# Ledger of designs, part 6: designed miniproteins, single chains

Each design is a single chain, and the fold is of that chain. pLDDT is the mean over its residues in the fold that is shown.

## One batch from the design tools (miniprotein)

Design m176
Fold by ESMFold2-Fast:
Structure m176 (fold): chain A 67 residues (1-67)
Amino acid sequence: GEKFEAGVKRAKEAAERFAKQYKETYGEEPEIKEEKVGDDVIITVKSEKAEAVIVVKPDGSIEDYDF
């Protein structure tokens, strides 16, 4: 639905912000992976020193986790 598509767009923007932060903080190029798991979209931003996981729910809500 439209809310889900808006959520995915916002999650991709958040992933780009995490990637920029990790690059500036740790001096390494993070990897961004997008995966559909059931009805959710999971975007992972991974570097050697840090990882962020952004989950988009079917209702367009976003949950993010920083490790």
Scores: mean pLDDT 82

Design m177
Fold by ESMFold2-Fast:
Formats: structure tokens, sequence, C-alpha cells
Structure m177 (fold): chain A 90 residues (1-90)
């Protein structure tokens, strides 16, 4: 469980970092709110994540998924799928 929490926390922090770098015009209140939610969301996700979700997180981290896979399996937008894969590379 702690390993999955660590991965979820890392991914959430990297996602926020990339989002801020790509969208410097984002309102500071939105950035502050997102940052405050990183740890509680990562902890909740890790505790409630099923085996399929854990496998997905590991596949994302290992670079085994394409943009198309994320769009088809999770209904992600192309932009969101690209962001998730870039987060995994950090």
Amino acid sequence: MEEIYKLALEMARNLLKLRVEKNPDAPQEEIDRAEALIEPIAKEAAENMDEEEKELLLKIKNGELTVEDLMEKYGATESAAKSVLEVAKL
C-alpha cells in the first residue's frame, strides 16, 4: 500500500508541476487548491485503489500505455492523456 501511495503522490505532484509550467496563466487560487489536495487525494486513492487501478498506475509509471490506451480505457481527453504520460517520465 505505501508503495502505491508513494507512486500516487509522486504522480500528483508531477502533474501539478507540469500543469503550472504549461499553463503559467492559471489562477493562483486554483494552483494553491490543487497543491493542498495532493496528499489527501493520493492517500485516499491509494487506500481505495483496486487491483486494476494499481496495475494501471504501474503501467503508466513504466511507460507501457499510449495516449490512445488512456483515451479508450478511461475516457481521457487527448490533452489529459498526454499530460499523464509526461508526468510518468518525471
Scores: mean pLDDT 71

Design m178
Fold by ESMFold2-Fast:
Structure m178 (fold): chain A 82 residues (1-82)
Amino acid sequence: SMEERKKRQEELDKRIAEALALGGPVLAQVYRDLMNVERELEEAKRRGDKEKTAELEKQYKDMQKIFDEVVAHAEARRAAAA
């Protein structure tokens, strides 16, 4: 529904703002890319597109690894910064 779409957008905006605060524009962009792949994966699963689902699941895992690494580096820098 439109209200569910609005709530989802508000949650995404909040998470992007949190990523921006933690790791700057780079982390915010990585998070946006990860969420875009997640959305496409949900849509492919809903359509029953098995080939696209498998492709997107691989992309999601690869992107999640990158996101986790960027978060770890950002948190380490924040912890080291006095």
Scores: mean pLDDT 78

Design m179
Fold by ESMFold2-Fast:
Structure m179 (fold): chain A 62 residues (1-62)
Amino acid sequence: SAAEREKAFARSKAALDRAVEAGKLSREEADALKAQVRELYDAGDLEAAQNLVARAFIDAGF
């Protein structure tokens, strides 16, 4: 549903914001990732969106 997609996107944004606060991602990197995640959620590809965030966190050392 649209509500579930927005909820999932909000969680992804919060996670990326925490990575910026921790100094693990720049604001510019996080904003680019948010845009990519938004596109994937809008396309209905929840798995790709979640994998993108997870991979970014692994690469950032979380």
Scores: mean pLDDT 82

Design m180
Fold by ESMFold2-Fast:
Structure m180 (fold): chain A 70 residues (1-70)
Amino acid sequence: RLQQVRQQGAQRLGQANLDTQRRLQQARQEMQVDPQRGRQLYQQVVRDGNDTSSDIARQLQDEIARARQS
């Protein structure tokens, strides 16, 4: 059970990282066309990616904590 929870969490985190990488690539392409806009998008993607990863990690930690108390 605990291993399954961690495995699912790792899969969600992996998918979030892939999505962040795609968005970073798009931001870099935009920087070539409009450096100011591309830079702004890059910063937004980094913040969004960090927030999403933190949320997934926190949810996983909460699930583990509940499993230990049960």
Scores: mean pLDDT 74

Design m181
Fold by ESMFold2-Fast:
Structure m181 (fold): chain A 93 residues (1-93)
Amino acid sequence: MKKVLIAESDPELLERIIEEVRKRFPDVEVLGARSIASALQRAAEEGADAVIIVTGKLPEALKKALESRPNVKVLEKPFTLEDILKAVEELLA
């Protein structure tokens, strides 16, 4: 079973994103984290196949460093739910 980790600092928004990803991809295990650091640690520990980081605007150097990993995608706000679902689909392909 594929594992996806979603990072979002707002716990209410994180839970909403997790619920929608689970609805679209019922055969995927969805994990949450509330910081970039905890997301990367948990993804390594759990063997996550994809990591989606939902954040405000990042410095370009930090965004490039995070996305240098083939299984990591950064989504800067504002975003749509479809942007997240598309990122999950593309990373799991």
Scores: mean pLDDT 82

Design m182
Fold by ESMFold2-Fast:
Structure m182 (fold): chain A 60 residues (1-60)
Amino acid sequence: APSREEVIARVAAVADRLAATLSEDEYNRALVRLSELVAEYLATGDAAAFDAGLEELLAE
């Protein structure tokens, strides 16, 4: 399972990729989903659910 430091670094990297490639509207929607995934992981510690959510976000 990733550490919280690794999670934060991965979230930052994903947000940077989204900012570089998406429109403002698409980026804002993706950030809402990303923030929900982070909040859920920080509340539960469920790395498998977090990874699945990131895969879904990156696939779209």
Scores: mean pLDDT 75

Design m183
Fold by ESMFold2-Fast:
Structure m183 (fold): chain A 74 residues (1-74)
Amino acid sequence: SAEEERREKRREIVIKEASVSLGLWMARRGWASEEQIEETIELAREAIALAEKYDMPEDVIRSLRDLLRELEEL
């Protein structure tokens, strides 16, 4: 159902947010290559687009945008 699809997509977005957050943490410690940082930036952009499409809570969208900004400032 559309309701079950929306729940599954929201769960997937939260997992992507956690992955982006971990990627930023690794990058700040110098444990990520330039290529890995670029991959994390792309993942963050994809996660934001999905979060907007599936009406994720504003705090999730804001968190993803903040993570993207921090990654782009590296």
Scores: mean pLDDT 88

Design m184
Fold by ESMFold2-Fast:
Structure m184 (fold): chain A 82 residues (1-82)
Amino acid sequence: SVEDIVDAFVAEVAGLFAENKASEEVRELIIEMVRRLQEAKSVEEILAIVEAFTRELIALMPELAEELQALLDRFRAELAAA
């Protein structure tokens, strides 16, 4: 389901940043992303939120850009198949 895809993405992003000692700013951004995703009313809105927050996370931690981009690419593929 779309909800399972979203939950898996959030869990993987949270895990990645737990392993890499995320700053308070990164933690707040992830919390805000989850809040926005809970309020989203369409698949299009979910995708837009994930893309926007992933871009901001990459800007804050460019050393994780490859891993974050891979998670986003997988999210897009899973969402398109749902």
Scores: mean pLDDT 84

Design m185
Fold by ESMFold2-Fast:
Order: C-alpha cells, then sequence, then structure tokens
Structure m185 (fold): chain A 103 residues (1-103)
C-alpha cells in the first residue's frame, strides 16, 4: 500500500496505456525483422497488458500491482527489441517508460 502511493492510479493507467501502445507499435513496425525470441517477449508482454487492463482501470490494489508487473514486462521486451533492431525510437520509448515507472 505504501508503494502504491508513489504512482497515483491515474498516472499508472496513463503509463499502462503508453506501454501497451508502444508494445503494439513495436510488433507492428518491427515484428517481421525480430528474432522469434524477442517477438515472443513482445507478444507475451502485450497479452499480459491486455489481460490486466480491466483490473488496472477498476482501481483495486490487486490490479495496481499486476499492472505494474505488466508494464515492467513491456519495458523489458521493448529494451530487447531496441537492442536487436538498433532502433533509437524504441530505446527512447523504453527509457521514458522506465524512468516514469522508477520515479
Amino acid sequence: RQLAKALSPKELIELFDKAKDAVEAALREHGAVLSPEVRALLEHALKRLKEKEKDIKEGGPYGYFKGLSAIQEGVYALEQAARETGSERLAKTARELKEKLLA
């Protein structure tokens, strides 16, 4: 409950939506050139983000922590995609999400 006060529910929802959009964009723009392993990481992260979206938006403490975990998985997948593709855009997006998550 103490850690939940570091990010407001509104800030978490905004960060969640940005992470989901970034993972979807990475798969759409780079999916064909990614290794099967990195593509699977992005697909898994997107599935987790979509599954937890309802829980996050309902504002419960369970949903809050599950959403935080899903965002972390999304950031990790984006970092791997950026490393594999050399995309400065993906690297910047992952960094911005990570900085907001760790603020």
Scores: mean pLDDT 79

Design m186
Fold by ESMFold2-Fast:
Formats: structure tokens, C-alpha cells, sequence
Structure m186 (fold): chain A 97 residues (1-97)
């Protein structure tokens, strides 16, 4: 996670999509295991091990996961958060061209 976070901070568009994809997967794990904090923690640790697989994903699949992260942000933080993430995704896709 640290290397991906650093790359996203440096403006790497693919790393930004990977971070959003990981955030979507993490939110799904939290929702599926909302009543079991130990299971939630174990599944989040598994997700950390899967980050290299996210880095290898096709851009189209990363965009789908990133869009789900934006939808979750909209539900948790409001429509402004959703809009900001959707704009970030669009900019990342443009930069990868």
C-alpha cells in the first residue's frame, strides 16, 4: 500500500485508480463484515496482499472498481465526495492516454 500511495501522491494516474479500487474493495469488506470486526480485519489484511494483483489489472477493470469507490463515498460523505472522485477518475483515464 505505501508504494502505491506514494505513486498516487506523485500524480501517477494508474496508482490513483489502484488506490480507489482498493478503497472500494475495503468498503465492501467492511459492509459484508460490519458485525464481525475480527473477520473484517482478517479480510482487509488479505486485501493488502492482493494489491499487486490490482496493480496488474486492466485499466477498464480498475475504473469499474474506482467508480464503485466514488458511489460508496457519496453514500458515506455525500454527493460532493462522489463528484470529486469521479472527476479524479476521469482525469486519471485521460492521463493514461
Amino acid sequence: MSAVVAAAAEGDPRARLVMLAAQARAEEIRRENADDKEKQRAELEKLRAEVPALVAMPVEELVELARRAAEYAGEVEGEEARRELLELIERAVEELR
Scores: mean pLDDT 79

Design m187
Fold by ESMFold2-Fast:
Structure m187 (fold): chain A 88 residues (1-88)
Amino acid sequence: MVEEAEELARKAIEAVKKGDSEEAIRHVEEMVRLLTEALLAGDWETAERIAEYLERVAETAKEEGNWEVVEAIQRGVAEAAAALAAAE
């Protein structure tokens, strides 16, 4: 999971820098899926590391003025947290 999330973050950052919001959002959505899986499995260390990678993507997107990617990350993280709360 962590190595996959790192690779997805790298690809998302590259897509943001190229102005390819659709590709960046696709990679972000895959990272959010991994985050949700880690949270539901109780793997807090993996979840924290994936969240850190998502924050790095968000920082790059803010720097490049790509608010669509920032919004996608914020929405995805909120959805992952909601899924954890609902999974009792």
Scores: mean pLDDT 85

Design m188
Fold by ESMFold2-Fast:
Structure m188 (fold): chain A 110 residues (1-110)
Amino acid sequence: MSDEEKREEAIRLLERAAEYARKAAELAREGAPEAAEYAEKAAEYAERAAEALRRGDLEKALEEAAKAINYALKARELAEKAGVEEAAKYAERAIEAAARAAALVEELLG
């Protein structure tokens, strides 16, 4: 995979992470409102990471992706504790997508 292909794939994965995190927030809103708040933050940071990649700011992209993962982990934990299993599943998908994007960004950094 070329460096440009890695960047484009990382951007797509971060956009998917944001979509999954927003779905987790939607599903958690009534049964686990704190999980919904963390899932919304995960989506915001995934979008910031994608924007940093579009600007060529690899270090900032990695920092923002790490924040997205941490917020999505908290959203998953709170959704699981509240019994909102579908929200936890979407938070897990957001974690997986953002982690895969972070790995591609780390490869671009060397």
Scores: mean pLDDT 91

Design m189
Fold by ESMFold2-Fast:
Structure m189 (fold): chain A 129 residues (1-129)
Amino acid sequence: MEKTLLAFAVASLNGYDEEYLEKAGLSKETAVKMQQQGHAPLVTLAADLILMKKLQEGTSVEKIAEESGLSVASVEELKKAVEALGIKDPKLFAPLVIERLKEALASSSDPVIKTLLEEAISELEKLVS
């Protein structure tokens, strides 16, 4: 679900802080494993594309914070990070990210990581619909 992905992205910006990882349903050990396997950047990028689309559709930072259970400050931090990526159209970029997430899912054996990758794929598929 979107809130889990956004919480993981905030955790990634904050050195995998346990408070944000708990909101994502992840342990720090699992987050570090995802980083070592190259899965963490793909999940973070999925969250970034979802955030960009919401902002482009006129959803306020305050509403995104309310819906995700994150602070306004955390959503503003993510907004600055996604703006730094220079991606103009998340719908054009999402199909490539979906392909890489599916490859990551096929190579993963951890049920928690698989669930997060499946959530990222599902939310990006909604973005391109």
Scores: mean pLDDT 84

Design m190
Fold by ESMFold2-Fast:
Structure m190 (fold): chain A 79 residues (1-79)
Amino acid sequence: SVMDEVRELLERMLEEPERFEELAQELLEILQANRDKLSPEEARAILLEIARTVVEVARKLNLPEEVIAELEAALAKWE
């Protein structure tokens, strides 16, 4: 399923944060190919999982504290 493909790719981003740009491109291609097959609820769930993954990748890559705090604040508004 689209959800399973997205989750597998997000898990790979967490395991290999240095490949984030490459994996993000693959994620975008999967989402574009399947956008008409996603319900609003599924789309929201995917976006939340992507947002959480971006925050965790930022932490693993040791991005500045202020950047991580802004990402976490943005994520909190969606939950």
Scores: mean pLDDT 79

Design m191
Fold by ESMFold2-Fast:
Structure m191 (fold): chain A 78 residues (1-78)
Amino acid sequence: SMMEKEKKIEELVKRAEELYRREDPDSLGISEILQELKKLGAPQEVIDRVLQMELDAGVRAVERAVRLTVERRLEEKK
């Protein structure tokens, strides 16, 4: 039914948002949700939004790894 499909799309988007909001974001998990949304025939606007979250999560994960490495090295010099 359309209602069941819409509810599942909303649940998948919320799950992607939860993975995205982590301090260490789960880009791979968001990628898996994106594939599920595509299989369900989610609207292109929803697909584009989740794809952007996947890309942003990947960037944030790299930035976090770099920051933690710098902070660790600076602590060793104090």
Scores: mean pLDDT 84

Design m192
Fold by ESMFold2-Fast:
Structure m192 (fold): chain A 119 residues (1-119)
Amino acid sequence: MVEVTESGGGTFKAGSSATLQGKVSAPAENVIGVMWTAVWPSGKAKAIASAGSKSGEAKEFAGRFTASIDRAKSTALLNLSDLKVEDTATYYWLVAVYNPEKKTVLLAAGQGVQVTVVE
């Protein structure tokens, strides 16, 4: 079982930037990747950005949202830039961690980071 902690949420102004963070207790070299999913108030959900073994961002967020992994700090990051009111959502992250002893992959998920964007 991996422990996870989350930060970086809150209320932001349109046009500003935010960095969402998820820290994992696993060694950084065992972190295969992270995928960030946004869940909007409408109930719409979409995978928006990923880093690690698969890296990318959804076309509608290209250049604005970037996922990365800070391996020195064992921290998954989502950088949000040029925030729009429509970016108001809960941002969930899923991390894949390799267990070399058992040759298995574990999936750990955060509780979700709330982001509210106002004009």
Scores: mean pLDDT 78

Design m193
Fold by ESMFold2-Fast:
Structure m193 (fold): chain A 70 residues (1-70)
Amino acid sequence: GKEALLAAIEAARRFGVTDPDQIADLIVTEAKSLGLSKEEVLEVLEQARKRGLITDEQFEAVKKKLDEIE
């Protein structure tokens, strides 16, 4: 669930995925495969942001992409 998505975000950062569009595609695709709700994804994003795993630009890119799927 949520811990798996957080681990995927940590892995993306470690592998040098920094482009906001690429990280948004990766996070949304992983969240969808894990069956996470929008609320659960936002909770994980807040944790990732607090830990410095994602930037403000990456956070906004994920939110925008998540909204476009609805």
Scores: mean pLDDT 81

Design m194
Fold by ESMFold2-Fast:
Structure m194 (fold): chain A 69 residues (1-69)
Amino acid sequence: MVIENLERIRKLLEEAIKVKDDPEKREEIAKELGELGSSPELVEAIKNGDVEKAKKALKETEKLIEELR
């Protein structure tokens, strides 16, 4: 379901913010986000540890989940 995919993306973005100082974990999270259909720009931002872009994407994902409930 679309909501389940968005909830997975939300959890991955939360984890990316938490592990900003772990490059290996960031690459793993970025790969999963790409597989779930996240934009190439977001995937690259997560790989680079761009916490600001990750937080922005998290807010947008949370808004989408709320609107679909």
Scores: mean pLDDT 80

Design m195
Fold by ESMFold2-Fast:
Structure m195 (fold): chain A 75 residues (1-75)
Amino acid sequence: SLEEFEKKLNELINDPSMSPEGIVSKAAQLLAEEFHMPAPEVSRITREAMELAEKGDLEGMKKVVLDGLRKHLSS
């Protein structure tokens, strides 16, 4: 579910061993594997999320990933 995905994403964000790039990579893997999101859609979300993560905007990164998943589930 979206709520379970958000919980997992929060766990990754709060893990001090995870890099911002690693968080985005893991989120992309979950979107592809658990939600069967098409590769072009995952790539678009990953690009937007990575730009925010590199700037230290982890809340913005989280929002982009979750909004992407919401749109996918509504399609």
Scores: mean pLDDT 83

Design m196
Fold by ESMFold2-Fast:
Structure m196 (fold): chain A 80 residues (1-80)
Amino acid sequence: MQKTLDELLRAGVEAWELIQENPDNKEVVILATRAQLLVDLGIDEALKLKRNGASQEEVEKVLREYLEKAREYLEKAREL
């Protein structure tokens, strides 16, 4: 759990750095912004699941799903 959360937070930082490094590349900015939104949504969903008594395994799966999606957008942004 902690490792996946740390990786998700790291993806958010990488998205922010891509935007800062490529401010004039609108496609990179859009893809990186989508990655940031996925990081935020993943954290919010994980917190909601914890409050509703979800298992650690369920929380981990949600964090991993959003991490995977965020990484897809970051990879696309880096290819541009």
Scores: mean pLDDT 85

Design m197
Fold by ESMFold2-Fast:
Structure m197 (fold): chain A 92 residues (1-92)
Amino acid sequence: MSEEEFEREVLTALALIVLTIASNDALKRGDEETAKEIRELGDQLVKATDAGDYEKAAEILRKAAELMREKGFTDSASALENLAKQFEELAK
């Protein structure tokens, strides 16, 4: 595994952790629909990263961040936006 491949795996793991936290926070609020959307975005992220499509991964994370902001999960939204920027750099 190259250092670059390791960085991609770490960023993907961090993004999935943030999405899991956000999904659990939505469930704690009784918002099962938002929790389901976040899990679906997580599945899409795994598929994009498995395909090496880091541009798509960044789009998915920005979409998730927008959803989180709309629902009032500001800290999760900021974390996802920062991760999206890192995936955008990997896509270059």
Scores: mean pLDDT 82

Design m198
Fold by ESMFold2-Fast:
Structure m198 (fold): chain A 83 residues (1-83)
Amino acid sequence: SEAERKKKEELHKEAMELWRELLGEILGLPVELLVKAEAGDEEAQEKVEKALEEKKEEVKELVEKLDKQETPEELIKAIKEIK
């Protein structure tokens, strides 16, 4: 149904926003910089890539933990528990 689709879209948006916030905290970067990098800002991408290389093991462990979540709702819960 349209209502179920809209609910899934909103949960996905919330999960993405929480992921950017958590990633920003780990990398020591503002969320706005992560958003700019995703939008194709080359300077922002370079800064994010450098921070990811410096924190690669921590990010890898985090991604592996979150990859086990099957739904956006489970992902949101897992991110909130890490923060």
Scores: mean pLDDT 81

Design m199
Fold by ESMFold2-Fast:
Structure m199 (fold): chain A 74 residues (1-74)
Amino acid sequence: GGDKSEIFNLLKDLSEEELREIALKLGVPEEKLEPATRENVAGAIIDTYTAKGYSLSEILELVKKAIKELKASK
């Protein structure tokens, strides 16, 4: 239960552009990012990786790494 809420919480501090960048970096199709809301982006990331057999805990780790890499590049 907590991992999904943590994914949403990690994304709350990101701009629309940063949300799109994170999702695209994680391989989410651009078409699934319309609208680029936190709820839609989080759902698209979770859906994409759950379909690949990833657990919510693994998805949370991937999102944390993607955000860390995004922030490190700035």
Scores: mean pLDDT 80

Design m200
Fold by ESMFold2-Fast:
Structure m200 (fold): chain A 87 residues (1-87)
Amino acid sequence: MKLSEGVQLVARGVFEKDGTLRNAEEAKKAVEEAAKKAGEETGVSVEVTDVRVEPGPDRDLVTSTVRVTGPDGESVTVEVEFRVRRP
């Protein structure tokens, strides 16, 4: 399976949770869970390498850096952005 499919599954899993996430810890867990599920479904290695939070006026912007490694050892690092409710 292509690395792009693993990335899309992670992004989709996070977006499905964005309306219910209340803080950076929930956001980090959602990304880690989505990454684990994507790896199980695609057979590639998916890991979260960084999670950063930038405060916004109504919601915080969370940027997660995810590394996806295919069976040939090729890896790509991508950033997934989503908005989280302020507590």
Scores: mean pLDDT 67

Design m201
Fold by ESMFold2-Fast:
Structure m201 (fold): chain A 100 residues (1-100)
Amino acid sequence: MLSREEVIEIAEEAEKEFEKRAEEMIKRSKDENHKKAVEELVETVKKILELLKEGKISVEEAINRLKELQLLLMELEDKLKNNEPVDVEEFKKKLEKILK
């Protein structure tokens, strides 16, 4: 079993990876809606980390939620590459579902 400290370190590294990928997308994006969606995603990652640090969610639950967020990040990256618009309100609803 991983210690609480080891789990937090893994989660913090995941947050740094999300922030790095988000920064790269923001630099490439010409659409304000892409930037808003990416910022909402990063904030949701931070909220998952706080829930994990506070013991409000299990390690397995945190890992699963972070994996779902990674899939949404990939979806945003694909939309950016294809110059497809992002519905920020729909995207926020997806993030809220993962956070709960």
Scores: mean pLDDT 78

Design m202
Fold by ESMFold2-Fast:
Structure m202 (fold): chain A 88 residues (1-88)
Amino acid sequence: EKEEIEKKVKEAEEKAEELAEELELSEEQKELLLEFVRKWVSVIKNLAKNKEEALEILKKLLEQLAVQLELSEEQKEELEERLPEILL
């Protein structure tokens, strides 16, 4: 279980770094995104038995993250589309 979570966190971090590059995020925004991913990957994996509830929680968290990162509307839409795929 611990080893599986660690592997999933690493995979999610790599995909999140690629997303940050595509969105042209600043170094500070990238760090916040990676911290978010590290924190929530393990939590969301435990919720994966109920995908509908996990997606609803994710939507709320992504809205908060987009505000925290000061994203443009276009960057927010891309993040909300791609980050759930990375985390689930």
Scores: mean pLDDT 76

Design m203
Fold by ESMFold2-Fast:
Structure m203 (fold): chain A 98 residues (1-98)
Amino acid sequence: KEVLSEEEKINFLKEASESSKLSKYEKLLIKAFLELYEEGKTELSWEELLNLLKERGFPLDEETTKKIKDLFKEVDKDGDGKISLDELVDYLKKKLNV
């Protein structure tokens, strides 16, 4: 119905990261994307996500790594190995029934 501006999409991600309807893994993915976006990146690759999580000292046990990888694949609908702002927003809108 309404085309969101880039700033409105980023604000939506910030609000979504606080939602009780999202898993801890979905919130982690949103926070990682927002952090890289602040550095001027418009897309998040799997390698960039892993490096950011390791740099921030997140415990990447087997279960957590698998859950994050499965989520990354679900959001990356075109299978290019990168998540765009639009792909993440579209995924979250469907998940949050917005």
Scores: mean pLDDT 78

Design m204
Fold by ESMFold2-Fast:
Structure m204 (fold): chain A 77 residues (1-77)
Amino acid sequence: MEELKKEAIELAKKYAEEVAKNTGEEGKRKQAELDSALFLSKGRLASAVSEEEAEKAYKEMKEAAEKAYQDTLEKLK
């Protein structure tokens, strides 16, 4: 469970850093969105009492970060 939590945090940070690097002001706004999503997902991970709940919370955090990054890339087209 703790390994999944750390992996989710690292993934979210990676997407946030790539957004900030590539989009300037747009990247700063997407960084704030990712930080908010990460904050909400941390709450779910902290409340997980089983591996199943931890995996679900991790997947949700990963999907939220990935979607925010892809949305930013679409706006740049």
Scores: mean pLDDT 63

Design m205
Fold by ESMFold2-Fast:
Structure m205 (fold): chain A 82 residues (1-82)
Amino acid sequence: SNEELLEELQKLINELEEALKNNAPIEEIEKIIEKIKEKIKELEKKAKEEKDVKEKIKLLVHIIAASAEILVAERYIEKRKK
């Protein structure tokens, strides 16, 4: 269901935020980012197939928010590699 996918995405976002806060190894952060990217692809497919405008907007908002979280995490990793 859409709700289950959104809950799984939120769990991964929480794991990412905790990993960043605790300065987890780059490899672990990258694994979480990959899992989030996979969930974003699943949500994008659901959003494309969604006929209800309100539900489609809900899915797209969560995709945008998750993509922003990834951007922040990737910038964090790049700074740690320097």
Scores: mean pLDDT 87

Design m206
Fold by ESMFold2-Fast:
Structure m206 (fold): chain A 78 residues (1-78)
Amino acid sequence: EEMKKRKEIIKNMYDEILKGIKPQSPEQQKVIEKFKKDYENYLKEMDKAKTEQEFNDIYRKFGNDFNKYLDEISKLQK
C-alpha cells in the first residue's frame, strides 16, 4: 500500500512536469517520446516491486534517466 501511494505521488509529479515540456524540434520530440515510454515502463516496474528496496532501486534509476533526458533536451535548445 505504501509503495502504491508513493508511486501515485511520483506519477502526479512527473505527469505535471511532462505536460510542461513542449518539443521545439523533431529531435526534442524523439527524446521526449523515448522518455515517456521509459517512464511508463518504470511505473509498471514499481507496481511489480515486492519490497521497499526494490521500489527505491527502480525510482533511483528513473530519476537518473529523467535527469539525462532533461540534459539532452536542454542541449538541443542551446
Scores: mean pLDDT 79

Design m207
Fold by ESMFold2-Fast:
Parts: sequence; structure tokens; C-alpha cells
Structure m207 (fold): chain A 75 residues (1-75)
Amino acid sequence: SDEQARLRERQAVIAQAAALARQGKLDEAIALLREWAARHGGTLREEEVDGVRQLRVYSADGQLVGTWDLADLVK
């Protein structure tokens, strides 16, 4: 299903980004997430919420579709 396919792709991209971040390649991890967002007509933004730096993904219509705490990428 489309929902399962999107979830699987998202999980794969997140896992790869986390692996890059664990290798100290945080810039590459962020670039990977940006590329993934762009492929879906969306935008990746780095925003600070309650003192926490987050990566936020918006759809082409401007709807928030995903958030990642930057610290969680290095877990």
C-alpha cells in the first residue's frame, strides 16, 4: 500500500541518516534528509522549539509531515 511504502522509505532514510550521524557525518545526514524531502515536493527546515534544535519536513502544500530532534539522529 502507498502508506506502507511511504513508511518503509521514511524508515530507510531515517536509518541511513542516523548511521551517518553516528559516524560523525551530521552534515551528510542532514543533506540526505533534505534530498528525501525535496523528492516528495517538500521542504526541510531547521527550527528551534523549546530550546531543542529540530529538523522539520513540510509537504508541497506547507503541511508539517515529520519532525526529527537533531539529538535523536545520534542515538
Scores: mean pLDDT 74

Design m208
Fold by ESMFold2-Fast:
Structure m208 (fold): chain A 70 residues (1-70)
Amino acid sequence: SAKQLLEDALYYGIYVYKLGKPLKEQGALMNTPKTRQEFQDARDKLLEQGDNRSFQELLDEYNKILNELR
């Protein structure tokens, strides 16, 4: 579903940001095509770290990250 695709993208974006890579490398990772398994693995890693946020909380955090990267 569109909601699932967006949620997977938000989790992956937060995951990439938390890796602490340079912005250019983060952009390359975000723009590289991902399998559903790679999105699931990123989500599982965040959940293992206690990140069980709702869709709205994920969207808010993603927007916060984008503002910090500017």
Scores: mean pLDDT 64

Design m209
Fold by ESMFold2-Fast:
Structure m209 (fold): chain A 70 residues (1-70)
Amino acid sequence: SQDDLVRRLIEEVERLMDELARQGASTGEIRQAGTRYVHDFFQQNPELSEEHISEAVDATLRKVEEIGRR
């Protein structure tokens, strides 16, 4: 389902962001990489709704804030 696809996207982008943080990337670099990953995913999956896009973007922003508190 589209919900499963979006859940998978969120898991993958959070994993990417955690890996970048582990490698010493800045919060700005992590935010840029995460937003680009989400953008590229939606370019490849145009059937996804605006609500799904918002959910993935919100998850990315929350992940940046979480990493910034480390």
Scores: mean pLDDT 83

